# Designed miniproteins, single chains, continued (5), part 3

Each design is a single chain, and the fold is of that chain. pLDDT is the mean over its residues in the fold that is shown.

## One batch from the design tools (miniprotein)

Design m16073
Fold by ESMFold2-Fast:
Structure m16073 (fold): chain A 93 residues (1-93)
Amino acid sequence: KVLELAKEILEYTVEKLKEGVHDDDILEELKEQIETEEKAEALKLFTGAVLTLLAKEYGLSLSETVDLSKLPPEMLELIRELVELVLEQEAKL
């Protein structure tokens, strides 16, 4: 299911960020692994949710947003952890 795949992508990304892999490199790897429409939709949901959370934190306007209230609490926690790791990585570079 798309939501389950999005959670797997999110968990994988968090793990790679903790290992010190740059966010750009992780996104490139994820794009190379998209072989099905379901994986493409999962990546869109994942990126949309991350961008929606970032826009909300920084007061930015997006043309399309993901309804974060429809996501499981566990997934929201992972998205927040991911955003914190990305911001920490950017602050170091």
Scores: mean pLDDT 72

Design m16074
Fold by ESMFold2-Fast:
Structure m16074 (fold): chain A 63 residues (1-63)
Amino acid sequence: MRQYSGAEIAVLEVLVRKGKATVGEISKETGLSQSTVSKALRKLKEQGIVEEVAPGVYKVKLG
């Protein structure tokens, strides 16, 4: 149906701007709950768009 949710887009914008971020940092910048951010990150990771480069730290893989 849709390729990306609003939460997934918001998470990607933070990661592109900062280069890397934690769930807590993304939550603070987007206003989304940590659980919502974690679910969006999991979906983006399953799609190969983001990766976990250190424990709890995420980065955009596609570029």
Scores: mean pLDDT 78

Design m16075
Fold by ESMFold2-Fast:
Structure m16075 (fold): chain A 149 residues (1-149)
Amino acid sequence: DPMLDKRGLLGAIAKVIAETAAELIREGVDDLEEIEKRLREAVEKYLKEHGIKLSPEMRKAVEAIVHGTAAGVVALIRGASVEEAARIAREEAERRARELGLSPELIRMAGEMAEIAVRAAYLMAYEGLEIDEAMLLARAWVDGTLVEE
């Protein structure tokens, strides 16, 4: 399944973004351009270390996730709730993905990954969770496996 393969790769990238975002939250870095730069550098390092070559489509998806996550991080540092920051991350990632001409499926996926990254970063920076536990809980929340009935 090509979309499942894309989801797996973007999920791995979202983990890298979440780790760096948690560091930026702890440092109190609230400048959008600086956050985007630091997140992009972390992703580029990960891709080089693992020999991963992104297609132009996947590079655009990563750019959207970076942008959305950075917006959510700024909101958190400025006193927004995790729910508001996660919403901002999703909406800004989806907006950027649309501007870049991505498919509806990739727009949705970019938004989901940015929300996961912000939720995981919050859990790491504020609640002291390790990255793997934070990512597991963030994914379960976004996928609705923890949804109340």
Scores: mean pLDDT 88

Design m16076
Fold by ESMFold2-Fast:
Structure m16076 (fold): chain A 64 residues (1-64)
Amino acid sequence: AAEEAAAEDVLRAGELVRAAREGRLDEANALARELGEPREVTSEAEARELAGAIGTRAVERAAA
C-alpha cells in the first residue's frame, strides 16, 4: 500500500544518512539510486538533504 511504501522509503532514507555518516558513500549512493534519486551523495549533509526530500515526497504520495 502507499503508506507501507512511504514507510519503507523513510526507513531507507534513514539508512542512507547512516551510511554517509559512517563514510560509506558507495552504500549511500546505492540506496539513493534504489530510491530513484539521480543526485550523487558526497557528504552526510547532502545525504540529510536528500533524505528530507525523499521523506516529504513519500508522505505526499501516501496522503494523495
Scores: mean pLDDT 76

Design m16077
Fold by ESMFold2-Fast:
Structure m16077 (fold): chain A 80 residues (1-80)
Amino acid sequence: SSRVEELLERLKEAALAGDKEAAIATLEELRDYVLTELADELSPEEQELLRARFDAALAALKAAKNAEEMLAALLSLGAP
């Protein structure tokens, strides 16, 4: 839980700074952590949904041209 909070905070800071490389690296680290270390806490359906959301957020983040688009990509990750 605290690791997810730490990674989300780093991700927000990178996005606000317009640091696309740092934002991508941090999102990839968060994805790997959730889908490996926390996998046993998630149902198979939740794992597939989260994988799809991380993949979509990463694609949007890689396509982002400015900080506003980077923040929009991250907002999509937090939606239910």
Scores: mean pLDDT 80

Design m16078
Fold by ESMFold2-Fast:
Structure m16078 (fold): chain A 94 residues (1-94)
Amino acid sequence: SPLEATRLAYERSGAGGAVAAHMAYTGSLFGDEERIRHGRDHGLAMAAGDFPTPEQVRANADAGYEAVAHALGPEQSERARKAADEMYRAGMAA
């Protein structure tokens, strides 16, 4: 669920990462590219330098995606995966 993805992001990246993950994930479910991008930019602004390591940022993104991937149809699964990748890239760009 979005709540589980947000919780995992919060545990790993703090409030900035949690907000970014939530916005990216909900945007992916509804096909909202602008919301996905906003989530990424917000994550960078709130957590610039706060993401621990590339591996941990990736693990956080993957954990959020995995929590819901099996329950999603192909189109929603692809959007969720894109959101996870955007969250990861936001962390890497900081």
Scores: mean pLDDT 55

Design m16079
Fold by ESMFold2-Fast:
Order: structure tokens, then C-alpha cells, then sequence
Structure m16079 (fold): chain A 91 residues (1-91)
């Protein structure tokens, strides 16, 4: 499987988990964060950039911003937020 094929499969999973999270599934919401963080890491490492990846990562950043506004987020999520802000600002 190519890295591009892996990202495409992760984008499909992100879409499915996003639909479940919108229905109130907390486990799906957590899994979605993990899936989107893996997409961010692969996109940056292999310099693969598409509109779908950019949209997915911007949505992740928006969710992390919303979570941070309600309560302090964990250090891993805060580090991911800073990483995404820097990555998206330079695009």
C-alpha cells in the first residue's frame, strides 16, 4: 500500500467517524482526533497535500480550538494544535 493510499483510507475512516461523532458518539470523536493526527503526520512527512487533507486538518484545528476554549486540553492535544497552526499557516 502506498502512503497516498493509506491517507485515502484514513480520510474515508475520518468521514465515517465524523458522522458517528455528530450523532454523539464520544468514542468516535476520540478516534477521529487520532485518525486526523495520523493524516497530519503523514502529509507533513511525505509532503502530500490535497484539498481533502487540508480540510480535514483545518477541521481538526477548529475542534482543538473549541476544546481549548471550554477547558485546558491535554499536552498532547496542545502540541498537536500548535503543530497544525504552524503547518496550515505556512500553506
Amino acid sequence: MTVEEQIEELLKLAKEYRELAEKGDEEARRDLLDIESIIATLAEKYNIWTEEIEESLRRLLERLDELAAEKPIGPGHEELREFLEELLENR
Scores: mean pLDDT 73

Design m16080
Fold by ESMFold2-Fast:
Structure m16080 (fold): chain A 109 residues (1-109)
Amino acid sequence: SSEVKKLEKEVLEEEKEFIKKLLETLKKLGIKEIKLKVLSEEQKEFAKKEAEKYGIKVDVELGSLLEFAKSYAEILLEVAKKEKGPLSDEELEEIAEKEIAELEKFIKS
């Protein structure tokens, strides 16, 4: 349907904007290498090209929506460590569980 194609394009554009903002944040924090699961070849090629602009080494692979969510949660944990200093394993696990649970609710809704 035309509506499904429009939604897919909108999601793809929102993901591209998120990747840009993520890479800019990573550069400001001095994070030089990440691993990322993405939903499509178009997102994979976009992430690789954008990462080069920010001088970030990215290992990008195709994955499920859950794997995409988990890879972003892992990047957010790295960001949190840089912003707040070293967090305890318990604090990191709590943050990861909350982020993953929110994403799983969105997926299952």
Scores: mean pLDDT 71

Design m16081
Fold by ESMFold2-Fast:
Structure m16081 (fold): chain A 77 residues (1-77)
Amino acid sequence: SMMKELLEKAKKEGEELLEQATEESRKLVEEGMEEGKKLYEEGDYTGAAGASIRGVGDGTDKLLEARKKVEELLKKV
């Protein structure tokens, strides 16, 4: 049916968006953790914690943005 074809297309596009966002999120978390490690080794413990928290926050924002895009795709079916 036409509805089944639209749902399959939305699913594929959603899966691609989630895969991209997951990779971007992982990179942002890794960057924050690496900056945090560097600051910790320099004795900036407050800066180290801040960098790690920011990395996790940035990564989470990427996943939330992708979720909203997937929800918009599914609403159009």
Scores: mean pLDDT 86

Design m16082
Fold by ESMFold2-Fast:
Structure m16082 (fold): chain A 64 residues (1-64)
Amino acid sequence: DEVEPLVAALASPDLATRFAAAGRLVRIGGEEARRALEALLSSPDSLTRAVARFTLEQMDLGVA
């Protein structure tokens, strides 16, 4: 389970790829994934920011 390519996939022009990557990042969890997603909240792309925020919310729900 590689965080780096999944984070890159969140910026994909294909929405299916973005949401598949987001779901996998939620399943992986952990500090590295969370940190990378937090960095994406500063993206100029509103869709990338929305996917990152959604993914972080799902991780918070699944992680104490």
Scores: mean pLDDT 74

Design m16083
Fold by ESMFold2-Fast:
Structure m16083 (fold): chain A 70 residues (1-70)
Amino acid sequence: MADEEKLREVVAEAQAIVAEGIAADPSEEARLAAARRAAELLLERAPELGELAPKAEETAQQELAEIERL
């Protein structure tokens, strides 16, 4: 399904952002920044996921809320 293919693309991009962030700077601040960027990417791309959009948005919003609770 096109939505699942899109989700796979978005997840791969999010994972790449986190991996690159951690590789560049292993500090806690950099790890949190990378995680936030990955969650933001999921929110930006969620409308493209069709029927999976609500689940992606909910997951990303929960991750962002946890990052802000420091």
Scores: mean pLDDT 75

Design m16084
Fold by ESMFold2-Fast:
Structure m16084 (fold): chain A 72 residues (1-72)
Amino acid sequence: MIEEWRKNGYSVITIYFTAQSTKKKVKGYVALKGAESVTIEVDSQEELKEAIEKHLEELLKATEVGISAVEI
């Protein structure tokens, strides 16, 4: 999936966080068309929100968004 997104001109934001409900580490991906790829590592929902807000400029440049998440 991620490689297919990159081949089609999408930049991928990779997010690492710990799911509070399962206490397992989760790797999330946000694919944006027309934005730069960034990696975000966070340990809480608050940090995730702050990281997204920090990258809002790149998110606003995107013409299409895809979201996926998997447990590591």
Scores: mean pLDDT 59

Design m16085
Fold by ESMFold2-Fast:
Structure m16085 (fold): chain A 100 residues (1-100)
Amino acid sequence: LPPLPEEVKKLIEEVSKKTGKKIEARYVGFDPEAIMNNSPYTTIEYAIYVDGVLIGRISVTYNVSGEIVDIKVYANGKVSTDKEEMIKLLVEAAKNAKKP
């Protein structure tokens, strides 16, 4: 598997720094139907964990040239594409992480 995108690594590092917790991103998948139907974009999803607890996900969208055109963070029933809000959502989710 290729290494985690630098943009996702930077988000995780910032959340880890702000919370003092170990943040882990795990590859989930991509939309294969978008590729099969000649979609101009491919989206790859990563599940975000803190202490083994799922706190959210990050979606990374690439254009046909393989360049990142969009990053979205999903946490606490919210979504953001703004870097400061993405970090805030992940920080709050990490602080509220509870083992089942």
Scores: mean pLDDT 75

Design m16086
Fold by ESMFold2-Fast:
Structure m16086 (fold): chain A 54 residues (1-54)
Amino acid sequence: SKLTPEQQEEVDEAFKRMEDAVKKIAVKRGKITKAEADSLSLSEQVALAKKRAA
């Protein structure tokens, strides 16, 4: 479904905030590097963190 310009902007901002939060958590826990967090999508970051989790 198509989003309105206002909805698209809010969705983009929400994704950026969530991605940043996930990156900070993963980097803080030492599961991924800062460079990896900057290069990977949100789903890839979660998958990588799980692979490295005990």
Scores: mean pLDDT 70

Design m16087
Fold by ESMFold2-Fast:
Structure m16087 (fold): chain A 89 residues (1-89)
Amino acid sequence: MKEALELAYKAGYAEGIARFVEELNRLTPPAPASLVELGEEARKKAEELMEKVRKEYPDIPKEELEKAYEKGYKDAYEEMLKLFQQLTG
């Protein structure tokens, strides 16, 4: 159970990074190729981790996985925003 929730959190975290990169690229085009690649890799990682969770831990309630995923997403987005502010301020 703990491992499944940690994987779901990491998947959400990766999705949060991908979303932030997509928004940044939309607001400040063109974004560096390395940043775009980071976003694409993060999105793939999020999908892989969630597929692994569903395959290996089918007995975990969806609600618990969703909460862990959402927390990871929010944490990642907040951390990326803070890093961006430090680089631009």
Scores: mean pLDDT 79

Design m16088
Fold by ESMFold2-Fast:
Structure m16088 (fold): chain A 64 residues (1-64)
Amino acid sequence: SEAAERAREAALAGGGEAAAELAYKGVQDMENKGHLESARAAAEAAERGGAGAGASTWGQDAKS
């Protein structure tokens, strides 16, 4: 998805390929679960907070 690709690109800029893959899969998983708004917010946070912050977000549980 566009959100997943945006998150991947943001993560790649500072975190490298591993961080980019993690970000992409994280956003894609959110979208697959129907959390489209959360997926978009996470992609935006990755872009604003930088690649490192995005990668950390993907490592956490996306569901309470």
Scores: mean pLDDT 66

Design m16089
Fold by ESMFold2-Fast:
Structure m16089 (fold): chain A 89 residues (1-89)
Amino acid sequence: MTVEEYHRILREIRKAIEEGNYEEALKLLDKFVELLKTNPHIVEMEIPQGADVEPRPFDELVEQLRKAIKEGNKEEALRILDELEVRYP
């Protein structure tokens, strides 16, 4: 997966959330998880550069994002997407 592919899928998830299409957002999140599984080096290169004390693992971020989408918490979902976007340079 390229940096562009990584950011593209996150942008698609963001758009779905902003449009209130939570079913599509969850489908895109599942695709994102599959891309991470086929590109384990991305998860492994998760280094807390500038993060202070407790970097959250990708699986925790994904599950928190899924929860926020299911709850219709747009603000929290977008905040988690911002955190995911800075993980891959």
Scores: mean pLDDT 72

Design m16090
Fold by ESMFold2-Fast:
Structure m16090 (fold): chain A 110 residues (1-110)
Amino acid sequence: MSDEDLEIIEKLLLELGEELVKVMSDPNATAAQLEDTAIRYTLRIIMEIQSLIKDEETRDLVIQIVNEMTLEVLEYGLKMLAEGNYDPEEVRAKVEEAIERAMEEIKAAI
């Protein structure tokens, strides 16, 4: 996998993170909106990964890392939304931390 492929994946993950934070920043946000946003952006990322990574073993591993990160962030967001007492900037920090960790795992896997 090339450094350019890594940059594209990182950009897509950061875009997913920004969209999730945008939903969480809306005081009228619902669990259904957060779930829909996570699913739509994750599917787009998986499609891009399938286009970028031709090696099946590496591709499947990268998809697994992305799915695990997305699930972690979604579960965190749903919990915070259910509690109703959260700072969107703290959610942003947690999302960015999860993306950074996922990128480190992807780099270690290649």
Scores: mean pLDDT 85

Design m16091
Fold by ESMFold2-Fast:
Structure m16091 (fold): chain A 87 residues (1-87)
Amino acid sequence: ASPEPATVELTFVFARERAAEALALVDELAATLAASPGTLAVERRVEEGPDTVTVTLTVTFASEEALGAALTAAAPVLDRLAALAAP
């Protein structure tokens, strides 16, 4: 049987003064996810507000197993992004 595709949406909100550093880490995250076996698509959307920048990654995987493996590989980058988003 073919595995069912799994989609995850990762949304990050950053203060504008951290936007350049945050966008560089989002690019690193997107590259890490795209390099993972079973990743089918990675889409990035950036929306700038007056005080914040919102970045959304929509990632489609061939299976839930591929999703789990990719997120495990991306954990260090996700931790760095979470630290930038924290108050």
Scores: mean pLDDT 82

Design m16092
Fold by ESMFold2-Fast:
Structure m16092 (fold): chain A 69 residues (1-69)
Amino acid sequence: SETRTIKLTHISETARHIAAGGVDEEGNRVLASVDKVTGKAVVKDMDTGENRTGTLVGYSDETLTVEYE
């Protein structure tokens, strides 16, 4: 399966949600929205405007990784 790792520049986190902005491995600007209860993630590519859905598989102070469906 395909994964996307985001180097985090902006994080807004609550008990239930992560909203994170950053840059992926290819240098694309992305926004990730994660439901912390389900692990479901939506990643928006800021260059294309496309949304992709996936699951959160890694999260740290510096990176967020999503596995796409």
Scores: mean pLDDT 84

Design m16093
Fold by ESMFold2-Fast:
Order: C-alpha cells, then structure tokens, then sequence
Structure m16093 (fold): chain A 87 residues (1-87)
C-alpha cells in the first residue's frame, strides 16, 4: 500500500469512528469529500484530512473519542509529511 493510500484509509477510518456522532448530512458531505479526493495530489489529501478532522472534533463530545481522534490526526499528519518529502 502506498503512503497516499494509507493516509486515505486512515481518514476513512476517522469518518467511520465518528459516524454515530455526526449528523447524517455532515457524514454524507465527509464521504463525498473523501470520494472526490485525488490521492495523487498531496494538497487535496491534506485538505480532505483537515476538513474531516475539523468536523470530527466539532461533533464529538466524548473525551476518550476526542483523544483518539487527535491521536489519529497526528498519525495522518506524520504520514502526510513523509509523503511530501517523497515528492
């Protein structure tokens, strides 16, 4: 699996992790953002990650879930930095 594919899968996991915390219209918008993301474009992938992470934290009130979202966000950020270094 490429680093870009790994980042994409991790972003998808964040959406699924917070699915029950999201209004249905927000969930559908995040799925659409991810589906329309060009994984060969690091800027598109970064923007998708930022938009999804922002929504996940905005709608999740549980402290343990928030901590896990932040942990996943740091992992995604690290992989994005590695991906940028390979370009």
Amino acid sequence: MSLAEQVYELIKEVIEFVKEDLPENVYKKLEEILKNTDISNVEDLTKAAEDIFTAALAYTKDPEKRKEIEKKGREIAKLLEELKAQQ
Scores: mean pLDDT 84

Design m16094
Fold by ESMFold2-Fast:
Structure m16094 (fold): chain A 82 residues (1-82)
Amino acid sequence: LPPLEPLSEEEIEELAERAAEAIRAGDAATFSGVLLYAMALSNSGETESAIELLERAAELVRDDAEAKALLDRVREALRKNK
């Protein structure tokens, strides 16, 4: 797979906000897309960008315990894998 470039801080914030809004709206497709993108970043060696994205999304949805727990689980899996 071609390597992905690291995300800028602005890009991380934009994607995290998109993921949080998708979770609040019940838009599983958009939320899944952001998770897949984070996993692709990690697989390309940009694990820190992926973790930061998921951490910011979790902060934005902290009132949704299920969504936060899912984001926290994916983040921990990425940390343990690399």
Scores: mean pLDDT 74

Design m16095
Fold by ESMFold2-Fast:
Structure m16095 (fold): chain A 81 residues (1-81)
Amino acid sequence: MEELKEEMKRLKLSPILQEIILAQYEGVALPESYLEAYEREVKENVSEEELEKALELLKKLVIERAREEGADPALIEELEK
């Protein structure tokens, strides 16, 4: 967990992106209203480059966790898209 926080700080991700990544890593489902608010904030205040780095990190974490937990290979294939 702490290593993830350090990596996000090194990438200089916005606090909102950090919150989203941490929630996904912790496996916490965010309410739809929070996702809508975050999507709006990200589109208005986050650069495309920063968003791309955040998505790349998030995908890596989700895939690694899925593999470690023995998730269905079809699910892992879908996540790799």
Scores: mean pLDDT 67

Design m16096
Fold by ESMFold2-Fast:
Structure m16096 (fold): chain A 118 residues (1-118)
Amino acid sequence: GLVDQINEQLKKAREAIKNGDFDSALDHLKEAIKLLKEYLKTSTDSELLKKLYEEIVDLLMELIESTDDPEVRRRAAELLIELGKSVLKYGPDDKELILMAIGAILRGIGELLDLELA
């Protein structure tokens, strides 16, 4: 199912980060977010959505902290914003999940501003 496909993409992203394959990690995280968007449209399981959301955010933040490459950091920041926007648009009316989604958008915007001001 979609959850198994998301978990497979997250495993591949994690291994890519460990190996320094940041472009591969970004591709896997982008696919995980795409699959999560489809799952958001059909699921009301807020707890599972929070778990998947937190894992994607943690991997994007780990990626940002693992590299000084401005292109990789920019792409990761854009994915944080995309993730948060997708949860707000398609996710359930869950206060904690909404606040988490806003947090990811703000973190992504902050990283993009840091890159523009450097």
Scores: mean pLDDT 87

Design m16097
Fold by ESMFold2-Fast:
Structure m16097 (fold): chain A 83 residues (1-83)
Amino acid sequence: MSLEELVEIWRREAEKHGLDFFSDEELEEFARSFPLSEEEVRETFERARELGEEGREVTLELLKEIALEIEVKRGLELIKRAV
């Protein structure tokens, strides 16, 4: 998946969840930092929504935290499968 495609996926999911605080530059930086799949991007926003319902503010920092957790989980799953 290209960076351009990933930025569009992030933008689409952000709009779907009513989050309009992303600039195009922030979306590009986010996509570069977290090369997630479309499914993982969707999971990131769904998890953020659940945390928001539990009283956490849905911020760019929260989305970065969740995206990092998803990326780490993927890495650990690959290591676990290899052993």
Scores: mean pLDDT 75

Design m16098
Fold by ESMFold2-Fast:
Structure m16098 (fold): chain A 92 residues (1-92)
Amino acid sequence: SLIDEALELMEEILELVKKHAPELTPEIEALIREFKALPDSDLAGKAGLLERVLLLAASRLPEFSEEAQKELRELLKRGSEVLARLRALAEA
């Protein structure tokens, strides 16, 4: 369920983005749709999409409230760990 964990993290980031940076919502929703559309065997492709969601959210971090910044930093840390694991599996 590493793929399920990645999807859950992206959906949690999307909920924060809807509240604090709503203009990013369409792009993150599109990336999540692409992630769901890729076969589970395409770990490299799924990892790339997760990375793009993490980078987009991180780029807008200073615009979030202090409380939301703390929550987003925790999600970004967990997302980076999942991303590293997806990439390791894709290279194995």
Scores: mean pLDDT 87

Design m16099
Fold by ESMFold2-Fast:
Structure m16099 (fold): chain A 64 residues (1-64)
Amino acid sequence: SPELERQAVFLETLILLFEIAMDTELAIMERMGAPQEEIERVRAEFEAQIAALKRQLEAVKQQL
């Protein structure tokens, strides 16, 4: 399905963008001297979102 193919590409792109956003935000937080506890919370939040997107991508790919 062209719709499923487009959805897969969209999800792959979103995952890439979230990984870049996570790296960027964590780098900024470290440079600004954010508390370690806050840095770990932000990392965990991004990792959870990325994991959810990866599971959604896998489900879409199984339908192709």
Scores: mean pLDDT 90

Design m16100
Fold by ESMFold2-Fast:
Structure m16100 (fold): chain A 90 residues (1-90)
Amino acid sequence: SMELVDTLVEEFKEWLLELKERYKNGEITLEQLIEEIKLKMEQLKQAAKLLSEEERQYLVEKLKEVVEEVLEDFPEAKAVLLERLDEIEA
């Protein structure tokens, strides 16, 4: 449902903002950041199985917009996350 898509986008944005602050403040390393991204992507893949193909495409589009906005100044983290988001469309 589109309500599920909206919920997943909102939760992802909140998670990413928190992750960014932890990374920016030196609380986590780049390696730890990548591991948290992998875990979150697996959770999103499972949730996306409840969506239609159209809803999954829309979800990934919105998640990529969030990544571009939140991680504009963090190119390494942004690149990893964008690559992993492409795997959710499968």
Scores: mean pLDDT 82

Design m16101
Fold by ESMFold2-Fast:
Structure m16101 (fold): chain A 60 residues (1-60)
Amino acid sequence: SDGSPESQLKVIRRTLLEKGLAASEEAVDAAVAEFRPLLEATTDEVERNRLLREFVARAR
């Protein structure tokens, strides 16, 4: 899957868990729940990239 915020979050979630970069699976799932609606509401690419970086930081 390519391009949707939901698909992008799923790929990042999988990568963080597979590489052991996340604090826990629960922390990643909580971050996904927090950031998914924000990413879906965002039309600005710069803001979307900022939110994705914050998501990764929260999931660690």
Scores: mean pLDDT 79

Design m16102
Fold by ESMFold2-Fast:
Structure m16102 (fold): chain A 56 residues (1-56)
Amino acid sequence: MSREEAVEAARRAAEETPNPGGRAAAGQGLKDAEMSEDEEEAERAARGFLHAVETL
């Protein structure tokens, strides 16, 4: 996915995460994805994060 799509997906996952601890970790991963200039790194960070939280 593109950098913008990866960041948007990660942010949505963070908001949908029911666990406050998960949201805190999400916030850090999301920041890394947002600040990443490399689309591949942003995608990897967002995708790993999405996979970790798994929308149930």
Scores: mean pLDDT 61

Design m16103
Fold by ESMFold2-Fast:
Structure m16103 (fold): chain A 100 residues (1-100)
Amino acid sequence: MAEEIRALSEADPWREEFDRDTERLLQKVDELAKKYGLPEEARKILRDIVEALLQIFRAIYALDVYRHGDPEAARAAYRRQVETLEKEIEKMVEDLKKIL
């Protein structure tokens, strides 16, 4: 199962797009942390959380493709999760700034 999920992920036509999403969201964390003056440790923790969430989303995508055989529908679901996370990153940075 895990090896099959990995093989499907590697054959995924959206892999390059997903890698770009990861880089883009981590860059957004860095830019917002700098803009709002977050401590370096808070920025590092937020980066680690966002990266972990994106890895979970990619695992969910791979499992969805494995179970249902529809990469385009699975990509659309992944896309919605990434867009939601992108909005939540800004709110997380603002909320952290208020309590620090």
Scores: mean pLDDT 79

Design m16104
Fold by ESMFold2-Fast:
Structure m16104 (fold): chain A 61 residues (1-61)
Amino acid sequence: DGKVDEDEIAEAFLRAIRGIAKSTKDYEGGKELLRKVGEKLGASKELVEEFLEEMEEEEKA
């Protein structure tokens, strides 16, 4: 049906990266990958920043 939401695709990838970082406790690698993937997929700056902040919260405890 051609209803591919580019933002939804980007969000799905960012969510996967966050989940992997949480499971592996590799938050630094997760944050770096999230920045690169988010920018490459054209995700909004606000969306990327939200996921980065979520990872920082999880890393702190």
Scores: mean pLDDT 76

Design m16105
Fold by ESMFold2-Fast:
Structure m16105 (fold): chain A 93 residues (1-93)
Amino acid sequence: ELEELKELLGEEAVEEMLEVGKKAAIATIAEGEEAGKLEEAAAGREELLKQGVSEEEIAEWKEEYRADPEGFKKRLLEEQKRLQKKLEEALKK
């Protein structure tokens, strides 16, 4: 599956997609906890653990998000927009 995406999108684009996905998951987990969506937040956390992210790393990133949620979300949106443009250009062929 990752091999197929690398062939379609390029290896660098796939690596950026995975990194942006991890950051988005952290924001979703933290926001879900604040909104009382604890089961959805727990599911997102389990997915990160399956991807090899440690419990300590997840906790550290959640604290980073809570310290500056607006800055975290702004950086994430900027990265998502750049990634989307790269994916669209790769898929044109």
Scores: mean pLDDT 73

Design m16106
Fold by ESMFold2-Fast:
Structure m16106 (fold): chain A 95 residues (1-95)
Amino acid sequence: SLAEKAVEEYKRLKANPKLLKAEVNSLITFLNGLGIITPEQFAAMSEEEKARLVALLIAVEESGKLTDFGKRALKISLDKNPELKKAYEEAKKLL
């Protein structure tokens, strides 16, 4: 499943803390700026890119660095992308 692939990607990212920090900070900046992941953007991603996105969104939430704007942007991004939302919730339960 996408959730299982996301868990494996999360473990890979945690094994490379410099890469994780850079990717997480980029996504935090995007979400805090009210950036929204669109259905078109998500659909265009490879399975590997989708799994990485799920892993990074979990790491972003764990960072505690999302503003109220960032939390809203994350919620809207998940609500607009049912497959992403399902994988995100399932991956969090597996961690």
Scores: mean pLDDT 88

